# Designs tried in a protein design run: designed miniproteins, single chains, continued (5). Part 8

Each design is a single chain, and the fold is of that chain. pLDDT is the mean over its residues in the fold that is shown.

## One batch from the design tools (miniprotein)

Design m16248
Fold by ESMFold2-Fast:
Structure m16248 (fold): chain A 104 residues (1-104)
Amino acid sequence: SKKEDEEKTKKNVLKLIEEARKLLEEALKQASEEVKPLIEKALKYVEEAEKLVKEGKNPLKELGLGSYYASQAMLQADKEVSKLLLEAGVSLGMAGIAFAVSNL
C-alpha cells in the first residue's frame, strides 16, 4: 500500500541520516580545531533534516547544506577524517535521492 511504502521510505531516509550523523560525530572527535566548525555546521543541518523528516516536511535543503559543509571540511581535513566526511556525504546524498524519488 502507499502508506506502507511511505513508512519504509521514511525509515530508510532516517537510517541514512543517522549513519551520516555517526560518521560526522566520529570525524569531529578526530578533526583539527580548524576543521571542527565546518563539521559542527554539517551536524546542525543533519539534525534539522532529521527533524523535518520526522515532521513529514521536505529535508532536501538541509541535507544539501549538510553535504556541502561536510565537503568543505573534507578539503581541509587529513586523510582519515576526510574518509569519514566522504562517507557521511555519501549517506546524506543517498538520503536525499531516496526522499526525492518518493511520494513523501
Scores: mean pLDDT 90

Design m16249
Fold by ESMFold2-Fast:
Parts: C-alpha cells; structure tokens; sequence
Structure m16249 (fold): chain A 55 residues (1-55)
C-alpha cells in the first residue's frame, strides 16, 4: 500500500515537473509533454489500484 502511494506521488510530481520544463525549454517541449502524459496515465492506474485496495 505505502509503495503504491509513493509511486503515485512520484508520477504526479514527475508529470508536473515535465509540464513546467516543457514551457521553459521549447526545444524539449514535445518529448517533455509526451513523458508528462505517460506519467499522468501511470498515476491514474496507480490511483485506481489504490482506491480499489481501500474499498
């Protein structure tokens, strides 16, 4: 349970950092936004798994 919560927090933080970096560094914008989307998808899967475990 704690491991999943930690991973969820990490994925959310990574997505936010990549979205900010994409705005500041246009050279990497496409790659950073793609990686942010993957991190958000991973976070949603982990959140769904955590919510199912708590139910």
Amino acid sequence: TKIIEGLLGTMRSMAVALEITAQKNPENKETDLKNAELARESAKMLEDLLNKAKS
Scores: mean pLDDT 80

Design m16250
Fold by ESMFold2-Fast:
Structure m16250 (fold): chain A 95 residues (1-95)
Amino acid sequence: MDVGNLILRIGDETVRIGLEAGLSGSDALQIGNAARNAAWQGFQDGLSDEQILERVLRAVRQVLDDLVSQKKISREQAEELLRRIEEALRRLLAE
């Protein structure tokens, strides 16, 4: 897969999962942008797929923690979202 297309798909998949979970368009876009930026930086740094996934999940978790602090989602919803995103992105990064 082309790296640029993979980075875009990481962001788009994260947005899709956020929207399906009931996040607003702006909040879903925020987690998607965090995922895309983290993935882009990870690829630029020459990281492995697992290391890129770890960076992406860390960036997404930070945004989800902010949404919980704003009372936009529960902690349980944030943990479920992060799990679904991890599963989807792990499949995208797999050979």
Scores: mean pLDDT 86

Design m16251
Fold by ESMFold2-Fast:
Formats: C-alpha cells, sequence, structure tokens
Structure m16251 (fold): chain A 91 residues (1-91)
C-alpha cells in the first residue's frame, strides 16, 4: 500500500528539513526521486531511494551526535575545571 510509503516520505522530509549538514540536499534529492518513482507505480525503485534518503539522514545524525558529544564533553570538562578551581580558592 502507498500509504506507508507516503507517511515515510513525509517523516523523512521533516527530518531532512531539520538537518544542517551538506547531506540535506542529497537527502532531499533522494526523497524527490522516491516520490517520482512512486507516482510512476515503481514501488521497488521508490523503496530503494527512500533507503538512500534514510541512510543519509542517519549518517548526518551520527555526525551531529559526534559533534554534540565533543561539545558536551568540552562544556562538562570546563564546568568541572571551574568547580575545582573555586573549591581550591575556598580551601
Amino acid sequence: MAKRLEEEIARLRKEISELKSEAKKDAEAAVAKAEEALRRGNLDEARSYLGVARSLVLASKAEDEAEKGSLEYEIARAMVDISLSVGKLME
């Protein structure tokens, strides 16, 4: 049934719109090709392009999580260092 594929396309478009990476354009292009294949009745081709779009979204999120992890680590480390410095000053 086309309903599940249409829902997945809508969900992926929403997730893609929230991406800030260069992969955003490639993911949008893959979703557009999936829609075109679906309109032609080629469900297998539509699923293949949706798979590509999902992979690009997941890869972009993994990169964002790695960057967030690094930034969160730096912030947490700075907070610990500040707390320890204040503690030493009070000793």
Scores: mean pLDDT 68

Design m16252
Fold by ESMFold2-Fast:
Structure m16252 (fold): chain A 91 residues (1-91)
Amino acid sequence: LSPEMQKEVDEAMRLIEQAVARIGLENWGRSDKIPEVQALIDAAYQAREAGDTETAYALRAQKYSLLSSVSENPKAKETLSKLAAQYAKKA
């Protein structure tokens, strides 16, 4: 893809990730955490655009850790915790 098309794809993926996180948190009855999760998503994409891949991975780890902490489903909690650890290792 051209750099311009890649930027458009990344922006679309950020918006999709924000929408998915919002729906998930609403379904879990944790709409109070939407602003914090959205801020982490935005910060991670900003770090990636700036070429700061380590910070982007660290912010993604924080996002998954937060989602794990508020998840009531044990399997979702475990999966999100594993994702947080995976991204933290890449940071």
Scores: mean pLDDT 83

Design m16253
Fold by ESMFold2-Fast:
Structure m16253 (fold): chain A 69 residues (1-69)
Amino acid sequence: NTELINLRKELLQTPDSNLDKIENIAKELFKLDPDYVNYLIENLKKSPDQSEQEAALAIEKGVKVAKAE
């Protein structure tokens, strides 16, 4: 799925300082592939990089918004 691949690339290219954009991309990505997004969160939380851990929290916020819709 080209849209899924493009959203994944956009998420990876988004600066970690732009948490609002990460949250919004994660919300849309979760609607297309929830298993992948959950796997991504698990992997980012295991990272020693603080920026990746903060990105994981932003992704989790996006997932919560998607589930509430």
Scores: mean pLDDT 77

Design m16254
Fold by ESMFold2-Fast:
Structure m16254 (fold): chain A 74 residues (1-74)
Amino acid sequence: SERKEASRLAGAAIEGIGLEQTARILAPQVDPALAEEIRRLGQEAVRAGMAGDVDRAMELADRAVELLQRALAA
């Protein structure tokens, strides 16, 4: 539904912003290239969400979360 789609879009944008901030904080404590990749994916997810591409925003956000979990587990 339209309402559910709007909710997904907002959630993806919020998560993308959080991932970008998290990557900035982690940059000096983890592999710099990995931290930068997480930041880039999070920022790209926000842009996709703002452009209305909710599916792309969710895919990018999920990928950033996977990399973040790997960085924290290392």
Scores: mean pLDDT 71

Design m16255
Fold by ESMFold2-Fast:
Structure m16255 (fold): chain A 89 residues (1-89)
Amino acid sequence: SSLVEKGLAHAQKGADAARAGDLEKALAHYDKAIEYLEEAVKENPDDKFTWALLSGAYYSRALVLRALGRDEEAEEDARRGDEYRKLAL
């Protein structure tokens, strides 16, 4: 599978875990989604769609971090999401 496909699969699993209330499992999946998507944009920095996915993954992880009371880490992820959104479509 492509790195983008792996990133999307983990982002979906993260969303499913968060909806189920398993916030630690959601974090683990969003960590993997970000790892794969960061590798993907490093290989193709002109892929604006992948930058949009990476931005979304950072925002999603920020919401989970806030729910866990990890506000400073959530703010950092939200800022990273904003930065990467500017590189997206």
Scores: mean pLDDT 90

Design m16256
Fold by ESMFold2-Fast:
Structure m16256 (fold): chain A 59 residues (1-59)
Amino acid sequence: ATVLPATEGQKGTAESLARAAQRQGLETTTTLWFEEDGKTVLLTTVNGAEAVVKDVVAY
């Protein structure tokens, strides 16, 4: 796999940064990526910085 799973701390940081950026009127982008192992990878970008969240729920 080319993407490592995110920790619970990274998930919290991504959510916190996205919320703070939106409140300040800054640009936030979220992208969903699907891995062949049946898991979803969520990428959140705040002001060009990246945070990766891996959803452990299978489809």
Scores: mean pLDDT 47

Design m16257
Fold by ESMFold2-Fast:
Structure m16257 (fold): chain A 78 residues (1-78)
Amino acid sequence: SPIEEAIKAIKEGNKEKVEEIRKKYGGAPVFIASYYVGVEESAKVLGVDKKVLEAALEHFKLHASEEYKELLEKLEKE
């Protein structure tokens, strides 16, 4: 799963892998993974401002709630 790969990459601090995932699958897997791992740590790995990432995640939660819910359910069951 691109989302699971993004979570792993962020937890490992592997910015190159995060960029690869973003180029291949878009921002959604990275945003979902960032919320799951934590905004502060994710912003640090991505090299972006925490407030910028928070704003992107709020937009994503309002618009892509189904994909976000599916990720959380999948991770909570494993």
Scores: mean pLDDT 73

Design m16258
Fold by ESMFold2-Fast:
Structure m16258 (fold): chain A 79 residues (1-79)
Amino acid sequence: MSKEELELEIWESMIRIAAAITKTIAERYLAKGDLEKAEEAIAEGKELLDKIAEKAKKTLSEENAARVEKLAEEEKERL
């Protein structure tokens, strides 16, 4: 595995983990009937995904940064 391939996998993992944490927090608030806090958790999670994708653009090649951005958008749509 090249250094660039490893860095791409790390950024993709950060996106997936951040999305999973966001979903878990939101689902826990929904289970307690707190719709407002669930919506806030989703909004904050989407902002975090955008920030991770922007940071990836500064570290990765344009092609690999685009892959991370696409994954972030796909995960945001699932939230």
Scores: mean pLDDT 86

Design m16259
Fold by ESMFold2-Fast:
Structure m16259 (fold): chain A 100 residues (1-100)
Amino acid sequence: SLMDKILEAFEEAKAAARRALEAAGVPEEERAYVESVMDETGERIKEAKSIEEVIEVLREGGLRVAERLGEDSVAVRIYDAANRRFVLEILELEEEAKRK
């Protein structure tokens, strides 16, 4: 289903973000916080009824990470990059689903 593909893409984005945070030497407390927000976001995505709702859930997660860690933090930039890539992937998946 489209939702199964979206959830798979989210897990891949989350794994990539975890690797990027570790490679950048982000403090363990900040990494744990970002991972907790990603986990909560993933659960909310499962309940989303549209791509628009998925994007709203991602936006809320991004705002929460920026508020706690600061907009200039490396962790926020990595999280935002992962979310941007995920949004592009789900928009492509939605277009593919509409063509079938």
Scores: mean pLDDT 84

Design m16260
Fold by ESMFold2-Fast:
Structure m16260 (fold): chain A 86 residues (1-86)
Amino acid sequence: SELEKARKELEELRKRNPYVTDEMVELALEIYKDYLENNGKVSKELELEYQRALLEALERKLKEEGAPKEDFERLEEKRRELEAKE
């Protein structure tokens, strides 16, 4: 099935990228399922959830690596842009 192939591809991506979470994989699969079921149209809600999950993963990475304040300021700007799309 297309969803099973997508899951395997995302699991491989997760193995090589430690900042990709299980939550991000599940959200990406929900988006892909929505895409397949709705003739290539992804819901805005799922797209926004995916972008939030990416920002959460990035924040975790920045904290883990002790990133400079500038990187956190860029993250906050991205969060504000995302909130403005709601």
Scores: mean pLDDT 71

Design m16261
Fold by ESMFold2-Fast:
Structure m16261 (fold): chain A 130 residues (1-130)
Amino acid sequence: MEEALNRRQQALAAASAGDYEKAKELILSLKEDPAALVKALVDFMESPDEEVRKMAYEVILSLEPEVQYRVALELSYSPDPEVRMMAIDLAERLAKEGHTEGAREVLERLSRSPDPEVARRAREALERLS
């Protein structure tokens, strides 16, 4: 736990400094602790920095669908509407990769959001799943 927290903090610091290669290395070192890995990826996906989000997406797409789904699910519980919108994008990507049921669960959850824009976009995404 303490080592994983320290690695997560180091990864965030590296990304903030523009060292995306070091940030990726540190994130991937968390594979032995899937919960810490998911938390680190969620932190990066919440970044207002487009390059940080892009780096996180590249890492997420290199991982197995179960980890991708867990990240999308965690993002769907965020109090930030912008982060919940990113969960919709990740769920749509999972659906394109053939993981439709996991994507549907995330989108159905977000379609019940009290935020009207999040709920509307989640409904539109569900319609695109056929």
Scores: mean pLDDT 80

Design m16262
Fold by ESMFold2-Fast:
Structure m16262 (fold): chain A 69 residues (1-69)
Amino acid sequence: MVEEKKQELERLREELEKARERLREMRRAYESTGEYSEQEVLDKQWEVGRLLQAVRDKEREVRKLVEEL
């Protein structure tokens, strides 16, 4: 059970990191080349925010399981 929740957390952290990396890349392209619109950057910011919340919720879940042992 704890192992499964830790695996889910790891996946969420990986997705969050990938989304953050893409957001950084999009911001650079927006500032330098204008390739992305402001709206596209904002949409990616929302995605990062949602993933951050999911990670925090899963971390809380894992913490409870570890504390209960």
Scores: mean pLDDT 80

Design m16263
Fold by ESMFold2-Fast:
Structure m16263 (fold): chain A 102 residues (1-102)
Amino acid sequence: PGPDPELLEEMRNTPLEEAVEELVRLLNLGDLPEETQRELAELLLEIGLLGSEIAILNNPEARERGSAIIREVAAKLDAGTLTVEDLRRAAEELRALLEEAK
């Protein structure tokens, strides 16, 4: 949290692999197996993208539900209890929500 403007500009143009590695580093996922770190980072990036799509919808109910799903993921991440399965469920729920709202 709190990267400088130069780092933010680099992140915008970062290839997916480098973005995954940076996310693993920022979220301190280093204690997990390397394959699990990559899966968690890729799912977190997908959830971020889905959440951003939901946030721009002219559908307040969908935005509120999407925000709740993302908040649950953030709470588990902060507690150190986040699993790949939790992220897969969140991504699935966000995809379903986005499909219903379109």
Scores: mean pLDDT 67

Design m16264
Fold by ESMFold2-Fast:
Structure m16264 (fold): chain A 84 residues (1-84)
Amino acid sequence: MKVAVVGKGEEGREAALRAFEAGIFAVYADPLTGVEIAYRMGADLIVVVTTDEAGIEAAKKLAEERGIEIKTATTAEEALALAE
C-alpha cells in the first residue's frame, strides 16, 4: 500500500519532513494540488495535514472521484500515526 502525506503550513511542513525521514511519500502543497500529485504518483491512501476547510472539501471530492482513501489530521504527529 502506497501512502502519501500532504500538507501546508507549519504542521504540514513538519509532517512532510518526518514522512520523508520515515520513507513515506510526502507533498508540501495545498490539499487539492497535493491530492492530485499523490494520485498521479500512485498513492492508495492520502493523509492531509491542514486546517484549510475549503481545500479539504475540494480534496475529499477529488479523492472520491478517483476512488482514493483520504484521511485528515491537524498535526504532524497525528498524520504520521495515520500513515502507519
Scores: mean pLDDT 80

Design m16265
Fold by ESMFold2-Fast:
Structure m16265 (fold): chain A 89 residues (1-89)
Amino acid sequence: MEYKPEELEEIREKVLKKLEEEAEEFLSKLPSFEEVVRYLKEVAKLSDEEVEEIIEQLRKVVEDPSSLSELSEESREFAKKLAERILAA
């Protein structure tokens, strides 16, 4: 069923508010960059090459959020903030 623009805007506002609440909780619990690297190597058992590739992808998201063309503009901004937080930690 096609939604009316007003109905879509109301749904969007509710989703954004919930995401902001969850994002604040998530960001407060985000581990340090060193802990993320340790987790990927020791728990996920990724190679040094695979870990470096993930780090490179995070750097690319920070430099050009539009590289995540599959995501909405809001999701790209959120991904950029997450990547910046992880890389800065």
Scores: mean pLDDT 63

Design m16266
Fold by ESMFold2-Fast:
Structure m16266 (fold): chain A 85 residues (1-85)
Amino acid sequence: LSEKEKEALRETLRAAAEAAEARREELEAAEEAGDIEKLAEIVEEILKESGEAAKKIDEELGVDVATEAFKKLAEEEKKELEKLL
């Protein structure tokens, strides 16, 4: 990976972590209630925000690595959520 690609991945991971942290209380409440549908909604919101961040970061740096990595992660997460629903 180039330095720009590494930077894009680091910034995208940071954005994803921030999106998850912002919803931590909501996630904990849904887990405590056993509300699988609500958990799925929260995860979808985190994935959407992270995907938007990846696109912006890749566009600024002139790469596509974060967007491609995020697409793969989002597909895997959707499969896991479908198993819970």
Scores: mean pLDDT 76

Design m16267
Fold by ESMFold2-Fast:
Structure m16267 (fold): chain A 115 residues (1-115)
Amino acid sequence: SEVERALEGLRKTAEAISKISEEDAERVRKIAEVLEENPEDLMYVIDYALELAKEAGRLDDRQVEYLREAISRLIAEGRLSAPDVAALSAVLVTSEVEVASADEALAALEAWVAG
């Protein structure tokens, strides 16, 4: 299933990242747990990942708002699957993402999904 592929992807990502940062790997594992418990609520998984990224100092309140608006739109339009949400959530908690507006966040996410 899509959810099983998403969970396998997150587990592999956590294992790879644990060689560099155990804190980042733990955040990816927490996302996998939330997705496994909430496989039909992709927006809940994203909200959890955005909060973890904010707590890690990777996103500020405005960036969380911009990303939430852009991601929720793409999920509502059926343009993000469970594997996409899993991969995006892992990126949000393990890397620095710079966005200055909701339109910029949407454009970046559309390019990411298309690539």
Scores: mean pLDDT 86

Design m16268
Fold by ESMFold2-Fast:
Structure m16268 (fold): chain A 79 residues (1-79)
Amino acid sequence: SSAWQQLYRRFPDIGVYTDWTLGQFLGFLSDMLGVDPQTLLDRWERLLGRPLDLSKPVGKLSDEEVQALLQAIDELSSL
């Protein structure tokens, strides 16, 4: 999907994290972005319009979930 391709371009090593839970990945990603994990999660869930299953593997993210994540990153990174 185009959303997953955009995510791979931003995080080329994401393939090594596809078996991680979303909870574990949020911790890693929030540290990389310099934001609080809860702030990232709240923005992502707000953009998605529903709560996320934090036990879900990263590799099981839908296109809609990935697109919402990319939007959350854009809003929080101020780049």
Scores: mean pLDDT 83

Design m16269
Fold by ESMFold2-Fast:
Structure m16269 (fold): chain A 58 residues (1-58)
Amino acid sequence: DILKALDGLDLGKVKKEDLLKMIEAGFTPEQIADTTDIPLSTASEVVKRVEEYKKKVE
């Protein structure tokens, strides 16, 4: 499900669960990239996939 939606992304040492918590807290891709060692392009893709998943499950 949502954790599988993030499969294939290079998240470095960041846990998928921690990324989901940041997105739930309203973090932008820029804030995620700044807070973690993830590139902005990867942070943007994470947010996009999570939002697309939520729209499909409501």
Scores: mean pLDDT 77

Design m16270
Fold by ESMFold2-Fast:
Structure m16270 (fold): chain A 74 residues (1-74)
Amino acid sequence: RWSSAETAEVLREAAEAPDVETARELARKAVQQGGGAGASAAGEVLRFIEEGAPLEEARRLAKKAADQTAKAPG
């Protein structure tokens, strides 16, 4: 499983994703490989994308999730 720092880095990549498909794939990886708060935050990003969120909103949520995950130990 990824550390919180690794999960935050992937979520940061999702925040910079060129399209929704790339953001979705990165968020899915963070859910599968991440632990604790990082996996939870990534799950929210993935759910938001699955609910039809536009790319700009997905990027914004991913950035917030990355910042929150970076603060969590584990």
Scores: mean pLDDT 76

Design m16271
Fold by ESMFold2-Fast:
Structure m16271 (fold): chain A 82 residues (1-82)
Amino acid sequence: RLSNEERAELAIETLEILAEVLEEEGRYDLAKEAREVVKEARKMENPGEAARLVLEKASEIYSKMSEEEKKKYLEALRKWRE
């Protein structure tokens, strides 16, 4: 079981990877949105709330992505976990 702090850091790292993939795919507006959410989450006092915000916003951004972009993100996450 992850601590609230570990959960927040994992969520933030995952969103940073999403931003990198979006930048590589030329989706600069979505990448900027992801990076602003990372900044907002890092300012939060409660790590559980920060993790929740990141997961909510990551889900919103992910839903706006094409199937090809989603596949690239999943591949990036797999490599990151290695």
Scores: mean pLDDT 81

Design m16272
Fold by ESMFold2-Fast:
Parts: C-alpha cells; sequence; structure tokens
Structure m16272 (fold): chain A 65 residues (1-65)
C-alpha cells in the first residue's frame, strides 16, 4: 500500500512538472512580457500544488505502513 502511494506521489510531481514546463514554453513563445510573467507564476503555483498533493500521498503512505 505505502509503495503505491509513494509512486502516486512521484506521478503527481511528474505531472505537475510537465504542466509547468508546458506553461513556461507557452510563456516563452509569447511576445507579451506580462503574459510570460503570468504563465511563470501559474507554473510556480502548479508546482506548489503538486508538491502539496504529493506530501498528502506521502503522509497516507506513512499511515498505511
Amino acid sequence: LADKLYRGADGVLQRAQDVAEQLRAQGAASPSPEERAALEDRADDVLAEGQRQADLLYQRGKEAS
């Protein structure tokens, strides 16, 4: 059980990283500095939320063990 939850946490972090990279790539392609900054902020928010969700899964894994 715990190892599946830990792998789930890794999956959440990987998906957050992929989404953040997509947002940053969209920002880099934008001619607008304001749009670039907004997309970088969203990428940071996505990574922070992904880390929070991963932490919850790690806690569930610890409790299940």
Scores: mean pLDDT 81

Design m16273
Fold by ESMFold2-Fast:
Structure m16273 (fold): chain A 72 residues (1-72)
Amino acid sequence: MDEELEKKGLELVEQILKNEKDPEKVAELVGEALELGAKYSGSEIDKEKLEELKKKAKENAAKLVEQIKEAL
């Protein structure tokens, strides 16, 4: 439900911020957030697309963390 989803989303954001200097961990957490979002919308994310997005998240971890901080 929305409350449970929001709690899990906030926990993932907090973990990303705590691991801001670990690009690999940031990429894994972004992957979890994408899967959570797909489940919320009632859709399935393609595994190949998920892995590609995780690679991009790893390469751009610092930029993603900065964007999250700016959104808060």
Scores: mean pLDDT 76

Design m16274
Fold by ESMFold2-Fast:
Structure m16274 (fold): chain A 79 residues (1-79)
Amino acid sequence: GKSAEEIEGEEQLKLLEEDFKKLKEAYENNSSYSKQEFIDGLKRGLEELEKLKEQYPSLAERIEKLKEEIENFIKELEK
């Protein structure tokens, strides 16, 4: 069975994954936010993911996958 700490880490990661999905959908649906505001939000998300990886090394692979998706979206916004 999973430990309470592992479950907590997975729930935190799930919230970050859901937040990224919502942010991407908001951008695609003509959000009132500027491109720079989205980029700044995404960069803060990357910092939170690095902290989460340090706290929950068992989640590193899933965190790195989400970081790659966020970094690719930032590159798309910077075009």
Scores: mean pLDDT 81

Design m16275
Fold by ESMFold2-Fast:
Structure m16275 (fold): chain A 83 residues (1-83)
Amino acid sequence: SAELEALRKEIAEAIERLKNADSVEEALEAVERLLEALKRLYELDRAAAEAVQKAFTAAYREAAAAFEARHGEEARALDEALA
């Protein structure tokens, strides 16, 4: 269906924006767009929506872990410099 294909494209673009976000603000905007698309997808195909939500959760956790690792190293370097 054209509607389902359009939603899949929108979701894929949102996930790509999340992975390539260079700021928390950009990441949050990508999340907001994804949530809007997920609400519409649930009305069409719950199983597809659940699969997308699982994929998004995994991508978000990977992005969050990378962000924490980068900031953790920066925090450690700062602590050492201030000691």
Scores: mean pLDDT 69

Design m16276
Fold by ESMFold2-Fast:
Structure m16276 (fold): chain A 70 residues (1-70)
Amino acid sequence: SLKERAEKEIEELRKKAFDYLTKVQKEMEENNLTPEERLKKQQEAMDFLGKANDEIVELRKKAEEELKKL
């Protein structure tokens, strides 16, 4: 169903976002990055998480709209 498809995509996006954040934290710990490099990676991680959240919100709205039209 459309709802199950949207739920799977949302779950996949959440897992990808979590894995990405975990990877960034590991890289920051292992590589002893400079303050500038750490800030840049932190900004990239925040941007990635923001985009993932926006996609999740849009997927939910689209699925709900399709269900209401039917």
Scores: mean pLDDT 78

Design m16277
Fold by ESMFold2-Fast:
Structure m16277 (fold): chain A 81 residues (1-81)
Amino acid sequence: MDKELEKKKEEALEEFKKNSKELVEALKKLGNNDGAESTEKSSQQTLEMFKKQPKSDKEAIELAKRAAELARGLAEQARAA
């Protein structure tokens, strides 16, 4: 049980990390260096929060998935602009 929750949490956090990096790159292409730096810092803070939880409940995994989805959507919007 705990192993499955940790695996799902890790997968969601890796997706969030990837999407956040894509958003940072898109913001830099738009010349929004301040936004890119702010996004990078916020993403690192979020990853550190979840890494410090040795046991994760289902809600933590869902939160991580939602964060990853949001970061992906923002990256798509930034690239379309």
Scores: mean pLDDT 69

Design m16278
Fold by ESMFold2-Fast:
Structure m16278 (fold): chain A 62 residues (1-62)
Amino acid sequence: MKGLDTEIARALAEGAPLDEIRELVDKRVEYLKKKNPGLAERFRDLYDRAIAGLEAQRALEA
């Protein structure tokens, strides 16, 4: 789990493509589903909104 969280943080810090960030988030959500399916679903929804915000923010910084 921690390794994947670190990988997501790295991708965000390095400005990785949104598709790559989404793939890492999907892996994190799959791991969460094993322990708390409800939390996994809410995390996915939060991240979908966060990715949309990141896309808008990157457009403003271009």
Scores: mean pLDDT 74

Design m16279
Fold by ESMFold2-Fast:
Structure m16279 (fold): chain A 65 residues (1-65)
Amino acid sequence: SDKELLQRWVNELVDAAEVSPEEAREMRERVLKEMRERGVSDDQIASFDLHADDLIRERERRERE
């Protein structure tokens, strides 16, 4: 189901962010590409992208503190 797929992508992003901001950025790009190829709605893609941006920025901020 789309809900299970979205949860998988969120989990992959979170796991990547725990490794590094660089890994999270690579995962973000990979997931966004997969979402577009699967025909996920623009609204859902935008929501994921915003969440990914916030998560990556928080991770980068913690490393600078």
Scores: mean pLDDT 83

Design m16280
Fold by ESMFold2-Fast:
Structure m16280 (fold): chain A 80 residues (1-80)
Amino acid sequence: GVLDELMEKAKKNYKKGKEITKQAESSPKAQELLEQLDKLWEQMRKESESVEASGGVYRVTQEIEKTLKEAEEFKKKLES
Protein backbone atom coordinates (compact mmCIF):
# COMPACT_ATOMS: atom_id res chain seq x y z
CA GLY A 1 0.00 0.00 0.00
CA VAL A 2 0.92 3.69 -0.13
CA LEU A 3 1.97 3.65 3.55
CA ASP A 4 4.42 0.77 2.94
CA GLU A 5 5.83 2.58 -0.13
CA LEU A 6 6.37 5.78 1.88
CA MET A 7 8.09 3.88 4.70
CA GLU A 8 10.37 2.09 2.20
CA LYS A 9 11.23 5.46 0.57
CA ALA A 10 11.97 6.96 4.01
CA LYS A 11 14.17 3.97 4.95
CA LYS A 12 16.21 4.27 1.72
CA ASN A 13 16.60 8.05 2.18
CA TYR A 14 17.57 7.57 5.85
CA LYS A 15 20.28 5.04 4.87
CA LYS A 16 21.63 7.34 2.12
CA GLY A 17 21.74 10.31 4.49
CA LYS A 18 23.64 8.29 7.11
CA GLU A 19 26.22 7.07 4.56
CA ILE A 20 26.79 10.64 3.33
CA THR A 21 27.22 12.08 6.85
CA LYS A 22 29.40 9.12 7.94
CA GLN A 23 32.14 10.33 5.53
CA ALA A 24 32.35 13.65 7.48
CA GLU A 25 31.60 12.55 11.10
CA SER A 26 34.14 15.04 12.55
CA SER A 27 32.17 17.98 11.09
CA PRO A 28 29.65 19.66 13.46
CA LYS A 29 27.23 20.01 10.51
CA ALA A 30 27.50 16.28 9.68
CA GLN A 31 26.87 15.40 13.35
CA GLU A 32 23.79 17.68 13.39
CA LEU A 33 22.39 16.05 10.22
CA LEU A 34 23.12 12.54 11.56
CA GLU A 35 21.32 13.27 14.85
CA GLN A 36 18.34 14.73 12.96
CA LEU A 37 18.12 11.65 10.68
CA ASP A 38 18.24 9.29 13.69
CA LYS A 39 15.49 11.29 15.49
CA LEU A 40 13.32 11.29 12.35
CA TRP A 41 13.74 7.53 11.90
CA GLU A 42 12.71 6.94 15.54
CA GLN A 43 9.66 9.18 14.93
CA MET A 44 8.87 7.09 11.81
CA ARG A 45 8.90 3.88 13.89
CA LYS A 46 6.54 5.41 16.48
CA GLU A 47 4.21 6.96 13.86
CA SER A 48 3.95 3.65 11.94
CA GLU A 49 2.60 1.99 15.15
CA SER A 50 -0.06 4.68 15.86
CA VAL A 51 -3.79 4.56 14.97
CA GLU A 52 -3.19 7.74 12.87
CA ALA A 53 -0.09 6.28 11.20
CA SER A 54 -0.76 7.63 7.67
CA GLY A 55 -0.53 11.34 8.57
CA GLY A 56 2.57 10.91 10.73
CA VAL A 57 4.35 8.67 8.20
CA TYR A 58 3.62 11.14 5.36
CA ARG A 59 5.06 14.05 7.37
CA VAL A 60 8.19 12.21 8.60
CA THR A 61 8.89 10.82 5.09
CA GLN A 62 8.98 14.41 3.78
CA GLU A 63 11.25 15.54 6.64
CA ILE A 64 13.70 12.65 6.00
CA GLU A 65 13.80 13.54 2.27
CA LYS A 66 14.51 17.21 3.13
CA THR A 67 17.33 16.20 5.52
CA LEU A 68 18.84 13.90 2.85
CA LYS A 69 18.89 16.85 0.40
CA GLU A 70 20.68 18.96 3.03
CA ALA A 71 23.24 16.13 3.50
CA GLU A 72 23.76 15.86 -0.29
CA GLU A 73 24.31 19.64 -0.58
CA PHE A 74 26.77 19.51 2.34
CA LYS A 75 28.69 16.68 0.61
CA LYS A 76 28.91 18.69 -2.65
CA LYS A 77 30.43 21.64 -0.76
CA LEU A 78 33.04 19.31 0.81
CA GLU A 79 33.94 17.87 -2.64
CA SER A 80 34.60 21.33 -4.12
Scores: mean pLDDT 78

Design m16281
Fold by ESMFold2-Fast:
Structure m16281 (fold): chain A 87 residues (1-87)
Amino acid sequence: SVVELTEEEAAEILREILEELGIEVDYSKVPAELKTEAEILAYTLEQTLDEEQLLEVVVRMKAKALGIDEEKKQELLEEVRERLKKA
């Protein structure tokens, strides 16, 4: 299954990364054509971080998206398997 991030989920992940790095959005510098929070946050990171740091952000974003949905799902499946093994 392809896990597609919603605009809201992408914005939440990007916001968390900005908070971790202590980066504040300067809305006066954001192009008027950027309308979504995720686009604005991604632009701020792109302007602030170098290419290597941006690669780390992309990797973290993918890992968090997969970790929140898939790891929690796998942990629940493993707990159900352990309960069935004791029945």
Scores: mean pLDDT 66

Design m16282
Fold by ESMFold2-Fast:
Structure m16282 (fold): chain A 70 residues (1-70)
Amino acid sequence: DARIRATAERLAAAYDYDITPFIEQALANGELRSVGDVFAIVPPHQAPLGPPVPAAELARRVEALLRRLP
């Protein structure tokens, strides 16, 4: 799905740290119901909350999680 990939790449370019724990928690809680919901779940752009992660790696992790949506 091109939308999932584009969303994952956009998030990976926008964040300097691993945001996947926020996405995993939202999936577990049923709060992430569509790809668009992810932008409400991830923290706003502030100081990084963790160590830097390469954008390509972060994009792969986010894409894998978003593909779990129906």
Scores: mean pLDDT 75

